# Designs tried in a protein design run: designed miniproteins, single chains, continued (4). Part 43

Each design is a single chain, and the fold is of that chain. pLDDT is the mean over its residues in the fold that is shown.

## One batch from the design tools (miniprotein)

Design m13471
Fold by ESMFold2-Fast:
Structure m13471 (fold): chain A 103 residues (1-103)
Amino acid sequence: MEARELAERAEEEAKKAEEAAKKGDSREAGLLAARAGGLAAEAAEKAKAAGDKEAAERAKEAGERAAKAGTAAAKAGGDAVATTAGAIAGIGAEVTGELAAKA
């Protein structure tokens, strides 16, 4: 899959995670944040391989948004699934930041 397609999907899932967190749906927000973080990490890796700095920056921003939504989900619900998913999103954001710097 193209780096730009993965970055776009990561942006969409991060937006859904933000909306779910605003509604207080901590479980859905956490799961969406984890998915967005994973997609962002894949996008950043592909962008690095392709030398696509624009896709890498988009992936980094999506990962950071996912991490924030995941943190909000963990604080709101106390749900173990939301907490775990939020942690995964946070790891994804750190990975995307490092990969974007190398693209």
Scores: mean pLDDT 75

Design m13472
Fold by ESMFold2-Fast:
Structure m13472 (fold): chain A 121 residues (1-121)
Amino acid sequence: NIEEILKRYEELRKKFEELLKNVPPEQREEERERLEENLLGFLLREAIEAVLAGDLDTALKILEYLKKEFNTELVEKAIEAVEKAKAGEFPSQEYKENNPNASANEAAAVEIVRLADRYSK
């Protein structure tokens, strides 16, 4: 349920904003970036779970929300991977050749994980 996911996200966001108030000014920007990466990771994980459950429409709604909040190339590529899965397509021909028994949804979930690992530093 996307409403419950977004509610948990807002609760985490509020906790992180309160934590930042107690961080020394010289460390605050670095810590803010770390916390924003954790928030991005939370929603990406929820999108991955939705893809694996076959709920591609919920996954797309989560990723569209992420694009609005973070506006990153990572999120755009994740949306592309889910759209390909919705069409029954794989993110790459190489993945299909190396994993011939994988479903398109499984391939999309793996691609989102790879994107998160690559762009989360």
Scores: mean pLDDT 79

Design m13473
Fold by ESMFold2-Fast:
Structure m13473 (fold): chain A 106 residues (1-106)
Amino acid sequence: EAEEYAKKGDYKKTAELLAKQMLSKDPKVRKAALELARKISKDLPKEDREYLLPPVLKAAEDPRVARIAVLTYITLSSGLDLTPQQVSEAVGQAIRAIGIELDAEL
């Protein structure tokens, strides 16, 4: 698991495995990968955090994990110099996640 590589300090392998898990067909696997990425974000080098941004946005396309994915993106992007495209994509997913929450309350 990605957690075992993180415990060993192998953050490059951790990021690579998390990226694959974020694209899993199983939403539970995707959710676990997003939560772990957020939890270890402070320990990840900037390069590995940047590597995880695209798979996090792809995971955010699933309404069931969109909220967690948006929170993970915000955490991973902290202190990173984001492109206008990355900002636009993140804002779009955040709006979608908020819409899902509002619909659930209606």
Scores: mean pLDDT 76

Design m13474
Fold by ESMFold2-Fast:
Structure m13474 (fold): chain A 76 residues (1-76)
Amino acid sequence: SADFKARRENLLLAIQVALKEAGLMSPEVLAALTRARRELLATRDEAGFEAVLERLKQDLGPERAAVVDAVAARIA
């Protein structure tokens, strides 16, 4: 598994790529990703990162939550 810094960087990159393709996403997904990106950029420790990750998974719902975990771990 990736450490906290690597997981944070993986998720930030994935969010930035997704936001560039914004026209393919619902407004709810766009809002969730935009907030998560802002919060991840401010995150300094593992606890803060895990809190942002859990909120993002809640906002995106169960199907997309699995993808978020896979992206952070680089297993997708």
Scores: mean pLDDT 72

Design m13475
Fold by ESMFold2-Fast:
Structure m13475 (fold): chain A 92 residues (1-92)
Amino acid sequence: APLSEEQQRALIVGASAALAAYRLGLHHGEEFSEEQKEQAKEIEEWLKKEAPEAYKEVEEIVKEALEKYKDDLQKAQQYAQEKLAPAMQALQ
């Protein structure tokens, strides 16, 4: 059965947040399990296929976070979370 618009939006927002956190952590040398790396790859490919505009937004948010807070992973992650927070709140 096709997902409802609300269900698909929730998945897109969750996937976007997860991908942003993964890419910021990876850039700062965080170690991820093979399972986490595979999950991140699946999330990236799914977003590229099903929500290409959301994928582009994640890429831009990650780029901005790294440009503003390149030496501070926690602040970069907080910035990305704050940029995605309005979309997450709209699901509640």
Scores: mean pLDDT 77

Design m13476
Fold by ESMFold2-Fast:
Structure m13476 (fold): chain A 62 residues (1-62)
Amino acid sequence: LEALRAEAERLRREAEAAEQAAEFLKESDNGEMAVKAQKLADELRERAARAEAEADALAAAA
C-alpha cells in the first residue's frame, strides 16, 4: 500500500517534469523528442491517477 502511494507521487512529479521537457524540446526544434515527452507525460498522468484510485480502493478494503 505505501509503495503504491509513493509510486503515485513519483509518477505525478515525473509527469510534470516530462511536460516541462516537452515544452523546452518544442522550442529547441526537437519535434521527435517533444512528441515522445508529451506521450510520456500523458501516460504517467494516467498511471498516477490509476495508482491513486487503486491505492484508495486497497486501503478501503484492508
Scores: mean pLDDT 79

Design m13477
Fold by ESMFold2-Fast:
Structure m13477 (fold): chain A 100 residues (1-100)
Amino acid sequence: SAEKKAELEKMIKGLENLIKELDKLIEQARKYGVPEEVLKELEEVKKKLEELRDKLISALNNHENLTDEEMKEIKEEYLKLENEALRVMLKAQRLIAEKE
């Protein structure tokens, strides 16, 4: 449906924006000597975002066959991962601020 297509496109753009911000943050975190454990957390959440983006692109290509329940599960997975990403990013940003 047109609504499911629009929601998937919006979520994909959201993931792409988070991935770009994570790339910048990882570079800054390395520059300021953030602990390796935190760098690994940033890299891991970036991989999860990229995997979900690819999954959503596949769902978008098959949106006509996507059920309401499947769309709900996708939205819940997106929100959970967005929250995880924002938490790890905030942790890294705080550590960078302490070193500036």
Scores: mean pLDDT 88

Design m13478
Fold by ESMFold2-Fast:
Structure m13478 (fold): chain A 60 residues (1-60)
Amino acid sequence: MEKAEELFDEVARRAQTDPSLAPLLVSLATDIAVFKSKKNVTEEDIEELVKRAEEALRRA
């Protein structure tokens, strides 16, 4: 989860100057909240979330 939260902070920082990142910010916040509500989150679930966020940031 720490990696996903770090990416969320990075997206939030960049969204201050790039409004096109707002949908990614909302999506990441939702996914992180859902994952935090589950006690049995796998490492693969977290890695997939991190990959999706990194790819979206590269495309921005």
Scores: mean pLDDT 72

Design m13479
Fold by ESMFold2-Fast:
Structure m13479 (fold): chain A 73 residues (1-73)
Amino acid sequence: TIAELEAQWQASTNLAEKARLQAEILANDPELTEVRVNSVLDLYNDRISSKAGDLFVAEFKKIADPEKQKLLK
């Protein structure tokens, strides 16, 4: 469930694992908006690095359906 993924995300100390878990949470969100997914991408780009943003995008595209992938800018 999304709650289980969020618990795993809070417990993780690894950047790659956090990016994967967050991508999985968003990919499974039936109410995901363009604003929400891009605000998460901006957070990774601004607070961590452009490489962290790229990692988030790569993981999201592996698991999200094509309609949700179109929400990325």
Scores: mean pLDDT 76

Design m13480
Fold by ESMFold2-Fast:
Structure m13480 (fold): chain A 87 residues (1-87)
Amino acid sequence: MDAAQRAAMRAELAALAARARASDPRGALRLYAEAVVMMELGVTLAEIAPEERARLVERVIEEIFEAARREYGLTREEVEEAIAATV
């Protein structure tokens, strides 16, 4: 990504982090998933079509739950709590 795109991503990640700190565990997990989508694609959320953004965010959330279940035997509720604790 170029320098302008990198600056835009930093600004959005900072905004997502601020919202996550004020959110419940479920809200924090969704904001974390949004940050992961931005990092995976190397674009800001505004550059992704709303329908595609929703699908990508849900995919990331499912991947987090599957990884936690497979590696640690954690339930979805336990994963949401763990993600909130890391923000």
Scores: mean pLDDT 71

Design m13481
Fold by ESMFold2-Fast:
Structure m13481 (fold): chain A 61 residues (1-61)
Amino acid sequence: KKQLEEIVREAALSAGVQLLNIEITEDKIEVTVKAPDADAMAAFYQLVTDKVNLPVEITVK
């Protein structure tokens, strides 16, 4: 699960999204982020889903 956290952190950095919280469970990844726009959020989501086999739920503040 530490590897999944690193993937999420790298995706956030690459997409220009501020990562506020990460919760990784058996069934899904839940993240809370602050994004400047929808494009940055979409890029972040795509980067994470390309690397992980779990559903990703994003909460944007």
Scores: mean pLDDT 77

Design m13482
Fold by ESMFold2-Fast:
Structure m13482 (fold): chain A 92 residues (1-92)
Amino acid sequence: MRVTAAVERGPEILAYSSKDVDTIEELEKFVREALLQAKELGADLHIAITHPGTREEVERLKELVEKIAKDVGLEVVSSSIEGNRLIITARP
């Protein structure tokens, strides 16, 4: 699966990263690091995950990202599923 993270403050992109990950553990690490960076910068995080699996698997990824965001202390303010792509926005 492919994961992309953009840390943004208004119209400015403060950080951008993208990675191909093969395991859920790699995905969790990437998402947690991106959320921690957004928290440190006091900025919004936009995450996009493209998964070749079923809609149910993408919905489980949504639940996982929401759990990690809560653990880090950020709030998920929007989430959408567009086919096999999950898009989530989190903020402090």
Scores: mean pLDDT 85

Design m13483
Fold by ESMFold2-Fast:
Structure m13483 (fold): chain A 88 residues (1-88)
Amino acid sequence: MEEELKKLDEEALPVFKKVLEALKEKGLMEKGKEIWKKAAEEAEKVKDNEAKSLIITLEMGKKMAELAGDEETAKKMEELIEKAKELE
């Protein structure tokens, strides 16, 4: 479980980097920070559940990708969310 979650987190890292770059290029970083703040508050409530915490983080990434208009990255985040749900 933990090793599988770690691999999924490692897969998510480059996807998050693409999301942040897209938000920066479109001048949407402040709206992205609002999404981050809400997700961080929810993740803190379940921080002892690694799978749920990861799902919240990935859902944040999907919302940010949608905000940036990056449909491909949003779909990739959705795929990662489904994988994380299977590990819960």
Scores: mean pLDDT 78

Design m13484
Fold by ESMFold2-Fast:
Structure m13484 (fold): chain A 57 residues (1-57)
Amino acid sequence: TVDRLRDELRTLGDQLRTAMTQYTTARNNGDTETANTLQKKVDEISERIRELNGQIG
């Protein structure tokens, strides 16, 4: 249902915010491995958000 998709979008938005914050911290600390992993996570979450927005309208 649309309500479930909206709830998933809200959760993904929170996860994206957390991942972006962690990414910035990793970059500032010179932790390239962690930053690279978090960049992939951000990309995956962003892709999922695009898919769900397409399903909602």
Scores: mean pLDDT 83

Design m13485
Fold by ESMFold2-Fast:
Structure m13485 (fold): chain A 78 residues (1-78)
Amino acid sequence: MSKDYQEKFQQVLQLAQEIQALARAGGPESLLDRLEQEIQNILNEIKSRTPVTPEIIELEQRVRQAIAEARAVWRALS
């Protein structure tokens, strides 16, 4: 993987952690929506630059699960 892809992988993982933290804090839904959209934009950028690798597929699956868990936590706290 190129350095640029490693940096984007770290950005996506960091944003997934931020959405989970925000959901636990009972933050505004608009910020959860914005973070989810930003994650999708970065994933789309990664996938547009190279053939999709197993590492990219695994990253997308992990991140989508984290978002789903964050949404469930947010709904439970709302």
Scores: mean pLDDT 78

Design m13486
Fold by ESMFold2-Fast:
Structure m13486 (fold): chain A 95 residues (1-95)
Amino acid sequence: MKKLEELAKKARSPDPQVAIDGLVDLLNYASSSDENLLKALESEDPVIFAAGVFALPAASDETIEKAIKSPNPRVAEAAKRMAEAFGLKDVVEKA
């Protein structure tokens, strides 16, 4: 989580260019592996959580299914809504 927290801090910069760079890096980091994406979704930081949710459509079907089945209702609800919004019906039905 240290890298996600560092990037989220950059995303909160009062400098718009630094904030944009931080948001792009955060989204790229969250989407770089299924492990990083799941770590972002379990974050209590709303910026990190949002990056995980928005990276979810690029994740493997297995990772999307795991997120939908999460014992954390916040993660499960957000993952299901994102999967439905992107037309991932097969993944939603398997969850």
Scores: mean pLDDT 77

Design m13487
Fold by ESMFold2-Fast:
Structure m13487 (fold): chain A 74 residues (1-74)
Amino acid sequence: DARRAALDALVADAQTALDVAKKVYEGGKETGELLKKAGKEESGELLEEWAKDYYDEQKAQYDATVAAARALAA
């Protein structure tokens, strides 16, 4: 079924975007810690916060996409 295959691809793409967002969050945390050690504590904290916010937004989009795809596949 072409429609089911397209919906599965949409979910897979959303999962890829979430995986990228998780790596951005992890990299942001690591870079933020390095900035804090270099005496740039405020910049480090801000980077960690923005990386987390980005991940949280992508997670919400992923959850919405999965729910929509499941509803449309039924």
Scores: mean pLDDT 85

Design m13488
Fold by ESMFold2-Fast:
Structure m13488 (fold): chain A 90 residues (1-90)
Amino acid sequence: MISDDVPEEAKEDVKLIMKLIKESKAKTIEELKKYLKENKDLIKNPVLKKIIEEIETFNDKEFVALLKSLAELGNDEEALKKIEEIVKNE
């Protein structure tokens, strides 16, 4: 693994994950996990792909924290709002 702060492929995959969240019709955390896992093959970075493949192993707090950290990394306020609305609908 290259010891750079964030690989270039990971930055593009973060943007893709944020786009998937915004385009999802998910109303619950469970629906969002399923939607992301169904789209895992679009993710190019092997570390992020593995995280999405194993996303069902995350509890709701860990999953939300992961998505919020990715949205902050991608500077995507719209994706953050979508995540917060899904959490609120539980």
Scores: mean pLDDT 77

Design m13489
Fold by ESMFold2-Fast:
Structure m13489 (fold): chain A 60 residues (1-60)
Amino acid sequence: SQEQISAQIRELIAEVAREVLTYLGLKLRGELTPKMEEEIQARINALDAQIQALIQQRLS
C-alpha cells in the first residue's frame, strides 16, 4: 500500500540521517579515515537507491 511504502521511505531516510551523524561525529573528532568515508558513502548510496526505487513504486 501507499502508506506502507511511505513508512519504508521514512525509515530509510532516518537511516541516511544516522549515517550522516556518524560521519560528522568522526570528522569532528578527527577520526574519519578515507576508508571510513568511502564505506559511509557506499552505504548512503545504497540507501538512496532503495529510496528512489520505493518512490518510483509510489508514483506508479
Scores: mean pLDDT 88

Design m13490
Fold by ESMFold2-Fast:
Order: sequence, then C-alpha cells, then structure tokens
Structure m13490 (fold): chain A 59 residues (1-59)
Amino acid sequence: SKKEKALEAGKIGMEAGVRTAIETGDAEKGRETGLRATEEAAKKEGLSAQEVRDAALAS
C-alpha cells in the first residue's frame, strides 16, 4: 500500500514534468514541475520525497 502510493506519486510527477516540458519546450522547467508535483502528491499521502525514491528503487 505505502509503496503503491509512492509509485503513484512518482507517476504523477513524471506526467506533470513531461507535459510541462512539451508545453514550454524547456526540459529544466519540466523537471522542476515534476519534482514539485511528486512532492505534493507524496505529502498528500503522508510520504516524503525520499520514500517515493526508495519505493521506485525497490520496484
């Protein structure tokens, strides 16, 4: 459950980052937006950004 929530937060971040990079033509802005979206999604589920990274590495 916790790992699944962390992976979902990562997916949200990736989707937001890719969308922003395409829309702005700026990969760095996409990366920044993706990181922020991941952090916000993780916080909503009571997870830290590190917990999202740990879950991704364990998968």
Scores: mean pLDDT 76

Design m13491
Fold by ESMFold2-Fast:
Structure m13491 (fold): chain A 66 residues (1-66)
Amino acid sequence: SGKVVEYKGTSVVIDAKTDFKVGDEVLVTANGKTYKGTVTEIKGDLTYIDGLPVLDIGTEVTISKA
């Protein structure tokens, strides 16, 4: 689990420690809805995911492998 902290281009940036790798397909659950995205970058505890809708900054999310 983690929180949306910012946006970079088309990517949503989530403050979440993950064991994912760049190119992994992930399922992101926010506000009771599940979305499919792709990890585009990992910087420390920040995970960058493309393919998600616009999520508000501060939104709590759960991330799992697709």
Scores: mean pLDDT 80

Design m13492
Fold by ESMFold2-Fast:
Structure m13492 (fold): chain A 66 residues (1-66)
Amino acid sequence: SLRDRLLAALEQLLSQLPVRVAAELLAKGVADHFGTEVPPGLADRIAELARVDLEAAVDLAIEASA
């Protein structure tokens, strides 16, 4: 599923990059996939969730962009 692919991508990004940068790249990737622009503050919200719940961070990115 898209969710499973994004979760794997976020885990990979977090292994190599600071959480803020990983969140920005995830937000951009999801927005590009749906043909939308990244909403203001979305990357910050994803970064906060990624510190406690990676699945919730991915769910937020999909919901905000779809």
Scores: mean pLDDT 83

Design m13493
Fold by ESMFold2-Fast:
Structure m13493 (fold): chain A 80 residues (1-80)
Amino acid sequence: AAAEALRRQQLVARIAKLAQEIVDLGGDPEEIKKEIQKIIPSATVRVEDGLVSIGFSAPASVEQLEKAVEALEERLKELK
C-alpha cells in the first residue's frame, strides 16, 4: 500500500517533468493534454505562463501512469 502510493507519486512527478520539458522545447500543450487524457481520462493538464501542472480527478493505476510516461518520452524524443 505505502510502496504502491510512493510508486504512483514518482510516476506522476515523472509525467509532470516530461510534460514540462516538452512545453519548454516548444511542444503544444493541447497535444500533451490529449496524449495524457487518451491514456488517463481522469487526468487534468493546465499550462499557465509556460508552467505545466498535472492533476487527477480519480486515482490512476500504475500501469496507466507508466504508459503515459512512455508516450511522453517518445514525444520528447521527436522534439529533440
Scores: mean pLDDT 81

Design m13494
Fold by ESMFold2-Fast:
Structure m13494 (fold): chain A 70 residues (1-70)
Amino acid sequence: SAEEAAERLAEAGNAGDVLAAGRLARETIQTLGPEEAARALREAAKASTDPGARAALGMGAVDAEQLARE
């Protein structure tokens, strides 16, 4: 679910693992589809305290939002 995905993404972000956050963002888009992934990535980015992870998750959210708009 989007809620569970947001929790996992925020966890990776707060751990400072920018590469893991980037990988999870891509996997979330593929797993949930772009609409739900955009919501999960936005929430995770807001919850992330690491600047690099926040930026990576935020970029993922922008990409997912563009895909969802079609």
Scores: mean pLDDT 77

Design m13495
Fold by ESMFold2-Fast:
Structure m13495 (fold): chain A 80 residues (1-80)
Amino acid sequence: SEFTEELQRAVDLLVAWLNTLAPDAEISLDELLAKLDELAKKENIPEDVLAVLRRMLENLARKGSIRVGDLVAFLTTPLP
């Protein structure tokens, strides 16, 4: 579906940015959400896709932060 394709595009954009950072760096949830909002404006990410990604990041960084390498691994692992 268009939604699934746009979600994958948004994930790929976020992963591309994360891959410019040190894999051992820790990123706060606030920094991730701020970057997602920046990418949404720059790359015209649809609002419904943005909402799903915000929820995903909130779940993955539930403790308030996450290691870059761990976040990349989660985002690039195929769903069962």
Scores: mean pLDDT 83

Design m13496
Fold by ESMFold2-Fast:
Parts: sequence; C-alpha cells; structure tokens
Structure m13496 (fold): chain A 61 residues (1-61)
Amino acid sequence: SEQFEVDVWATFGIIIATLIEKYGENPEEARKLRDELVAASQAGDLERVKEILNKAKELGK
C-alpha cells in the first residue's frame, strides 16, 4: 500500500537525519528535515517524503 511505502521511506529519512544531527556539520538543518519528514509521513504524502529524503541524503554528503 502507499501508506506502507510512506512509512518505510520516512523511517529511512528519519534515521539518516538523526545520524547527520549527531555526526554531521549542520545539526539544525537535519532537525528541520526530520520534522518535515514526520509531518509529510503523517499526511501520507509519498512524493514529499521522497523529496525530503533526497535533501537529507544531500546534507549527509
């Protein structure tokens, strides 16, 4: 289901954002992305979840 897909991608994004918050150079930006990801997952917005996940992956480079 779409909701399952949202939950899976949101979980990966939250993990990535949490790692960047703890170990990266930009913890405040990582926290914002995590908050946005939680909001998008609660809305069931798969496209938004994927967009934020890509931003989190870019921030972790």
Scores: mean pLDDT 79

Design m13497
Fold by ESMFold2-Fast:
Structure m13497 (fold): chain A 93 residues (1-93)
Amino acid sequence: KVEELIKEAEEALKAGDYDRAISLFQEALDKIVNEEKVVNEETARAFILLGEAYRKRGDEEKAELYYQQAIDILKNILNKPDSPLYKEAEKLL
């Protein structure tokens, strides 16, 4: 279910439909974080992509917030500060 939402969100982001991408990523992340309580590298990646969608829409404050959420997950929850995703999120700040 969540993987389907993320895939649809990525397709929307690639198509330039940033509002749709934001809505779908937000729905997926709300399910992961608040309902399923499962946090992994895919969760961090979804936060990075949500941040990218906000940045493309021109919302830099929201973009930075979500990049920071991805960093916090990778560093503090998953303990993977050397991961490629961590380095990508840091470069986007």
Scores: mean pLDDT 80

Design m13498
Fold by ESMFold2-Fast:
Structure m13498 (fold): chain A 85 residues (1-85)
Amino acid sequence: STDSLLAHLDALEKELEAEVAEAKAAYPQYAAELDKLLADYKALSASLKDEIRRETDPMKQAILALRWMAEHVEVYIHIRQLKNE
């Protein structure tokens, strides 16, 4: 269901917020870059969630969710690259 999908996306965003907080504590030199990365991601996530709520076609909702997952993975890759530098 749409509600179940949105709840899952919200849970994944909370995990990403925790990952960013942990990275900032360990690597305070990257705090500003991590804050911007999270802020940009949250803005994009909010836009995609709004599109999912307005979409009536389940297949199109699935495509939006896949796009969201791709963006989410890119943020995790960026955080890991900073942590391993």
Scores: mean pLDDT 82

Design m13499
Fold by ESMFold2-Fast:
Structure m13499 (fold): chain A 62 residues (1-62)
Amino acid sequence: SRAEADAAYEKGEAAYKAGNYKEAVEYYTKAVTLYAELGLHDEAREVGKKYLKAKEKYVATK
């Protein structure tokens, strides 16, 4: 549902702000998948950009 996609996105945002980039990547991935399955392609694209930034941060901290 959209509520599940929104919840995953919010958890991703909270993780990113806390510096937990691995967790942010996982939640953003879930949100992108759920938004795309719902046909919400604009939301999926926007979260996808945040996923890429979180992944860059995650790789840099390894």
Scores: mean pLDDT 83

Design m13500
Fold by ESMFold2-Fast:
Structure m13500 (fold): chain A 65 residues (1-65)
Amino acid sequence: ETIEEYRELLEKIRKGEVSFEDLARQAEAAGDEATATYWRNLATRSVEEQIRVLEARIRRLKARE
């Protein structure tokens, strides 16, 4: 995971090109059940909370600099 990766993901979600449900399906197809469950749980939250989670991840990655 990288800051650029999460920035790109956030942009796609804002454009409606990708949803957290889509991410869960992709992870499930790749055999990553833990990641699929995580994205599914986030998909039940409000759009504002979904964006906040991604922004928090970006902040954590920046703090490691």
Scores: mean pLDDT 73

Design m13501
Fold by ESMFold2-Fast:
Parts: sequence; C-alpha cells; structure tokens
Structure m13501 (fold): chain A 84 residues (1-84)
Amino acid sequence: SSLLQQADALEAQGQQLDAQQDYVGASRLYLQSASLYDRARDYDRAIASLNQAKASAERANDKGMVLMIDVLIEDTKKRKKDEE
C-alpha cells in the first residue's frame, strides 16, 4: 500500500540521519514511519520503528521523548494483541 511505501521511505531517511548522528531528526522520522505502519495495521513494523525512535531519542538524551515513545510502544502492542 502507499502507506507502507511512505513508511519505508521515512524509515530509510531516519536511518540516514542516525548515521549522520542527527538523533533528534532520526527519532522524528522513525515516529512518522511508525504512525504510518500503525495506520496500515502492520504493528510489528510500527513497534520496530518505535524502538528505533526510542534508541535515537536515548542517544539525543531526550528523556521526555523516550517516555512518550514507551507509551506508544505499549499502546501499539495492545492494538496488536486485540487484533490477534
């Protein structure tokens, strides 16, 4: 779907920013990618992208972002379980 294609592109851009040590930019792109995977109901890729966003936020020392992402991971896991 176009949502999955957009999510894949944002994830690739996030990986590029991570490699450049732009951890704030990377975390934002991974969050956008995760949102699109979630909307496509691809919860495994959404959770994977959220974990990448969390790792980048941790490298950026953004504790507020890490806490927000932890909530999003748990919410996405609950949606996955409810659909299984």
Scores: mean pLDDT 90

Design m13502
Fold by ESMFold2-Fast:
Structure m13502 (fold): chain A 79 residues (1-79)
Amino acid sequence: MDKQIRFAYKLMQGHIDRIGSISTDDPEKVEELRRKLEQRTQELLESKEIPASAVSDLVNEINLTEEGKIRAEVEKKKQ
């Protein structure tokens, strides 16, 4: 897998961690993260030929991580 894709994933995971520590009552911040993810993915496609399947896999992994972290943080705060 391309190192650039792995780097983008790690970078976005850092943003997800930060957002997960903030109230999920801010849907605007969640949408901002999604917009940045889409823009970063497009930049990677423009700068280097990357298989569409690899890009899709990255997006799916990030989406699953985002949903998982948001749910985990909400559950922790309920305790």
Scores: mean pLDDT 55

Design m13503
Fold by ESMFold2-Fast:
Structure m13503 (fold): chain A 79 residues (1-79)
Amino acid sequence: AREAIKAEVKATFTRLFTWQRELAAAVAGASEEELAEVAERLRPEAERLQAVADEALAKLNSLSEEEQREVYAEVRAAV
């Protein structure tokens, strides 16, 4: 039961951090104006991803502090 939650949360955060890393690389060196344009264009996708992140965070908070640290360590190693 908790192992399934831990695996799901780890997979979700790994996916989210990978997406953020790829986006950061794609906009590296962009001006403030260019970043604003990208933000406007990606707003619907960002809102959807925020909902997914909020759900994953709620599940993470249901885990013990030790289990939360394990998830963070594994996500950090995977990204």
Scores: mean pLDDT 76

Design m13504
Fold by ESMFold2-Fast:
Structure m13504 (fold): chain A 61 residues (1-61)
Amino acid sequence: MENMVAYMEKQVKDVKDQKLRDEAIETAREAGEALANGDYDKFQELFDRFQKLLGDAGLTL
């Protein structure tokens, strides 16, 4: 998978903190659902949250 959701799922595997990892997994799945439904506003909100979670975990986007 070469799409944005696949990228998010790959990044989640490198999150060492279990709490941040669990929230990142949930956020990535919700973002994928928003994209599938054409809800780009919700996707943007979830993607911003995902970026923050990765940053808090010390990962590059």
Scores: mean pLDDT 74

Design m13505
Fold by ESMFold2-Fast:
Structure m13505 (fold): chain A 59 residues (1-59)
Amino acid sequence: QPPVVDLTGASLEEARRLGKAIAEALRAQGLTQPPIVIADEESRPAANVVLEEVRRALA
């Protein structure tokens, strides 16, 4: 099961840290599934940062 991450109210720095941690965990387990990200419109940039970090690490 892909992890679920709620990024509502998250900062960009927090999002980068979370994205890297998730990417490392998925890679260590041999999983290629991206996380399910929940974010409001104000936190959409944070959600994009997390998904981009995961995408780069799994590529």
Scores: mean pLDDT 74

Design m13506
Fold by ESMFold2-Fast:
Structure m13506 (fold): chain A 75 residues (1-75)
Amino acid sequence: MTSAEIMAAFYARLTPEQLAELAARVAEVWASTSDPREQALATLELVVEAARAAGVPEELIEEFRRRFLATLAAS
């Protein structure tokens, strides 16, 4: 399973309402900064907050965070 497949499966646990709110917050952050690294890190924190609000287990959130940071470091 690729990191992209794991992340896609993780996002599938969020409701459409939570995904829409997350997308709106990500768009606001990306509009406020031009630094790709800051955009990526802020996106990670917003996803973590949304996942906790959705009741996703902390162990799964930590795995997602770890894989996201590994993907960012490989870019």
Scores: mean pLDDT 73

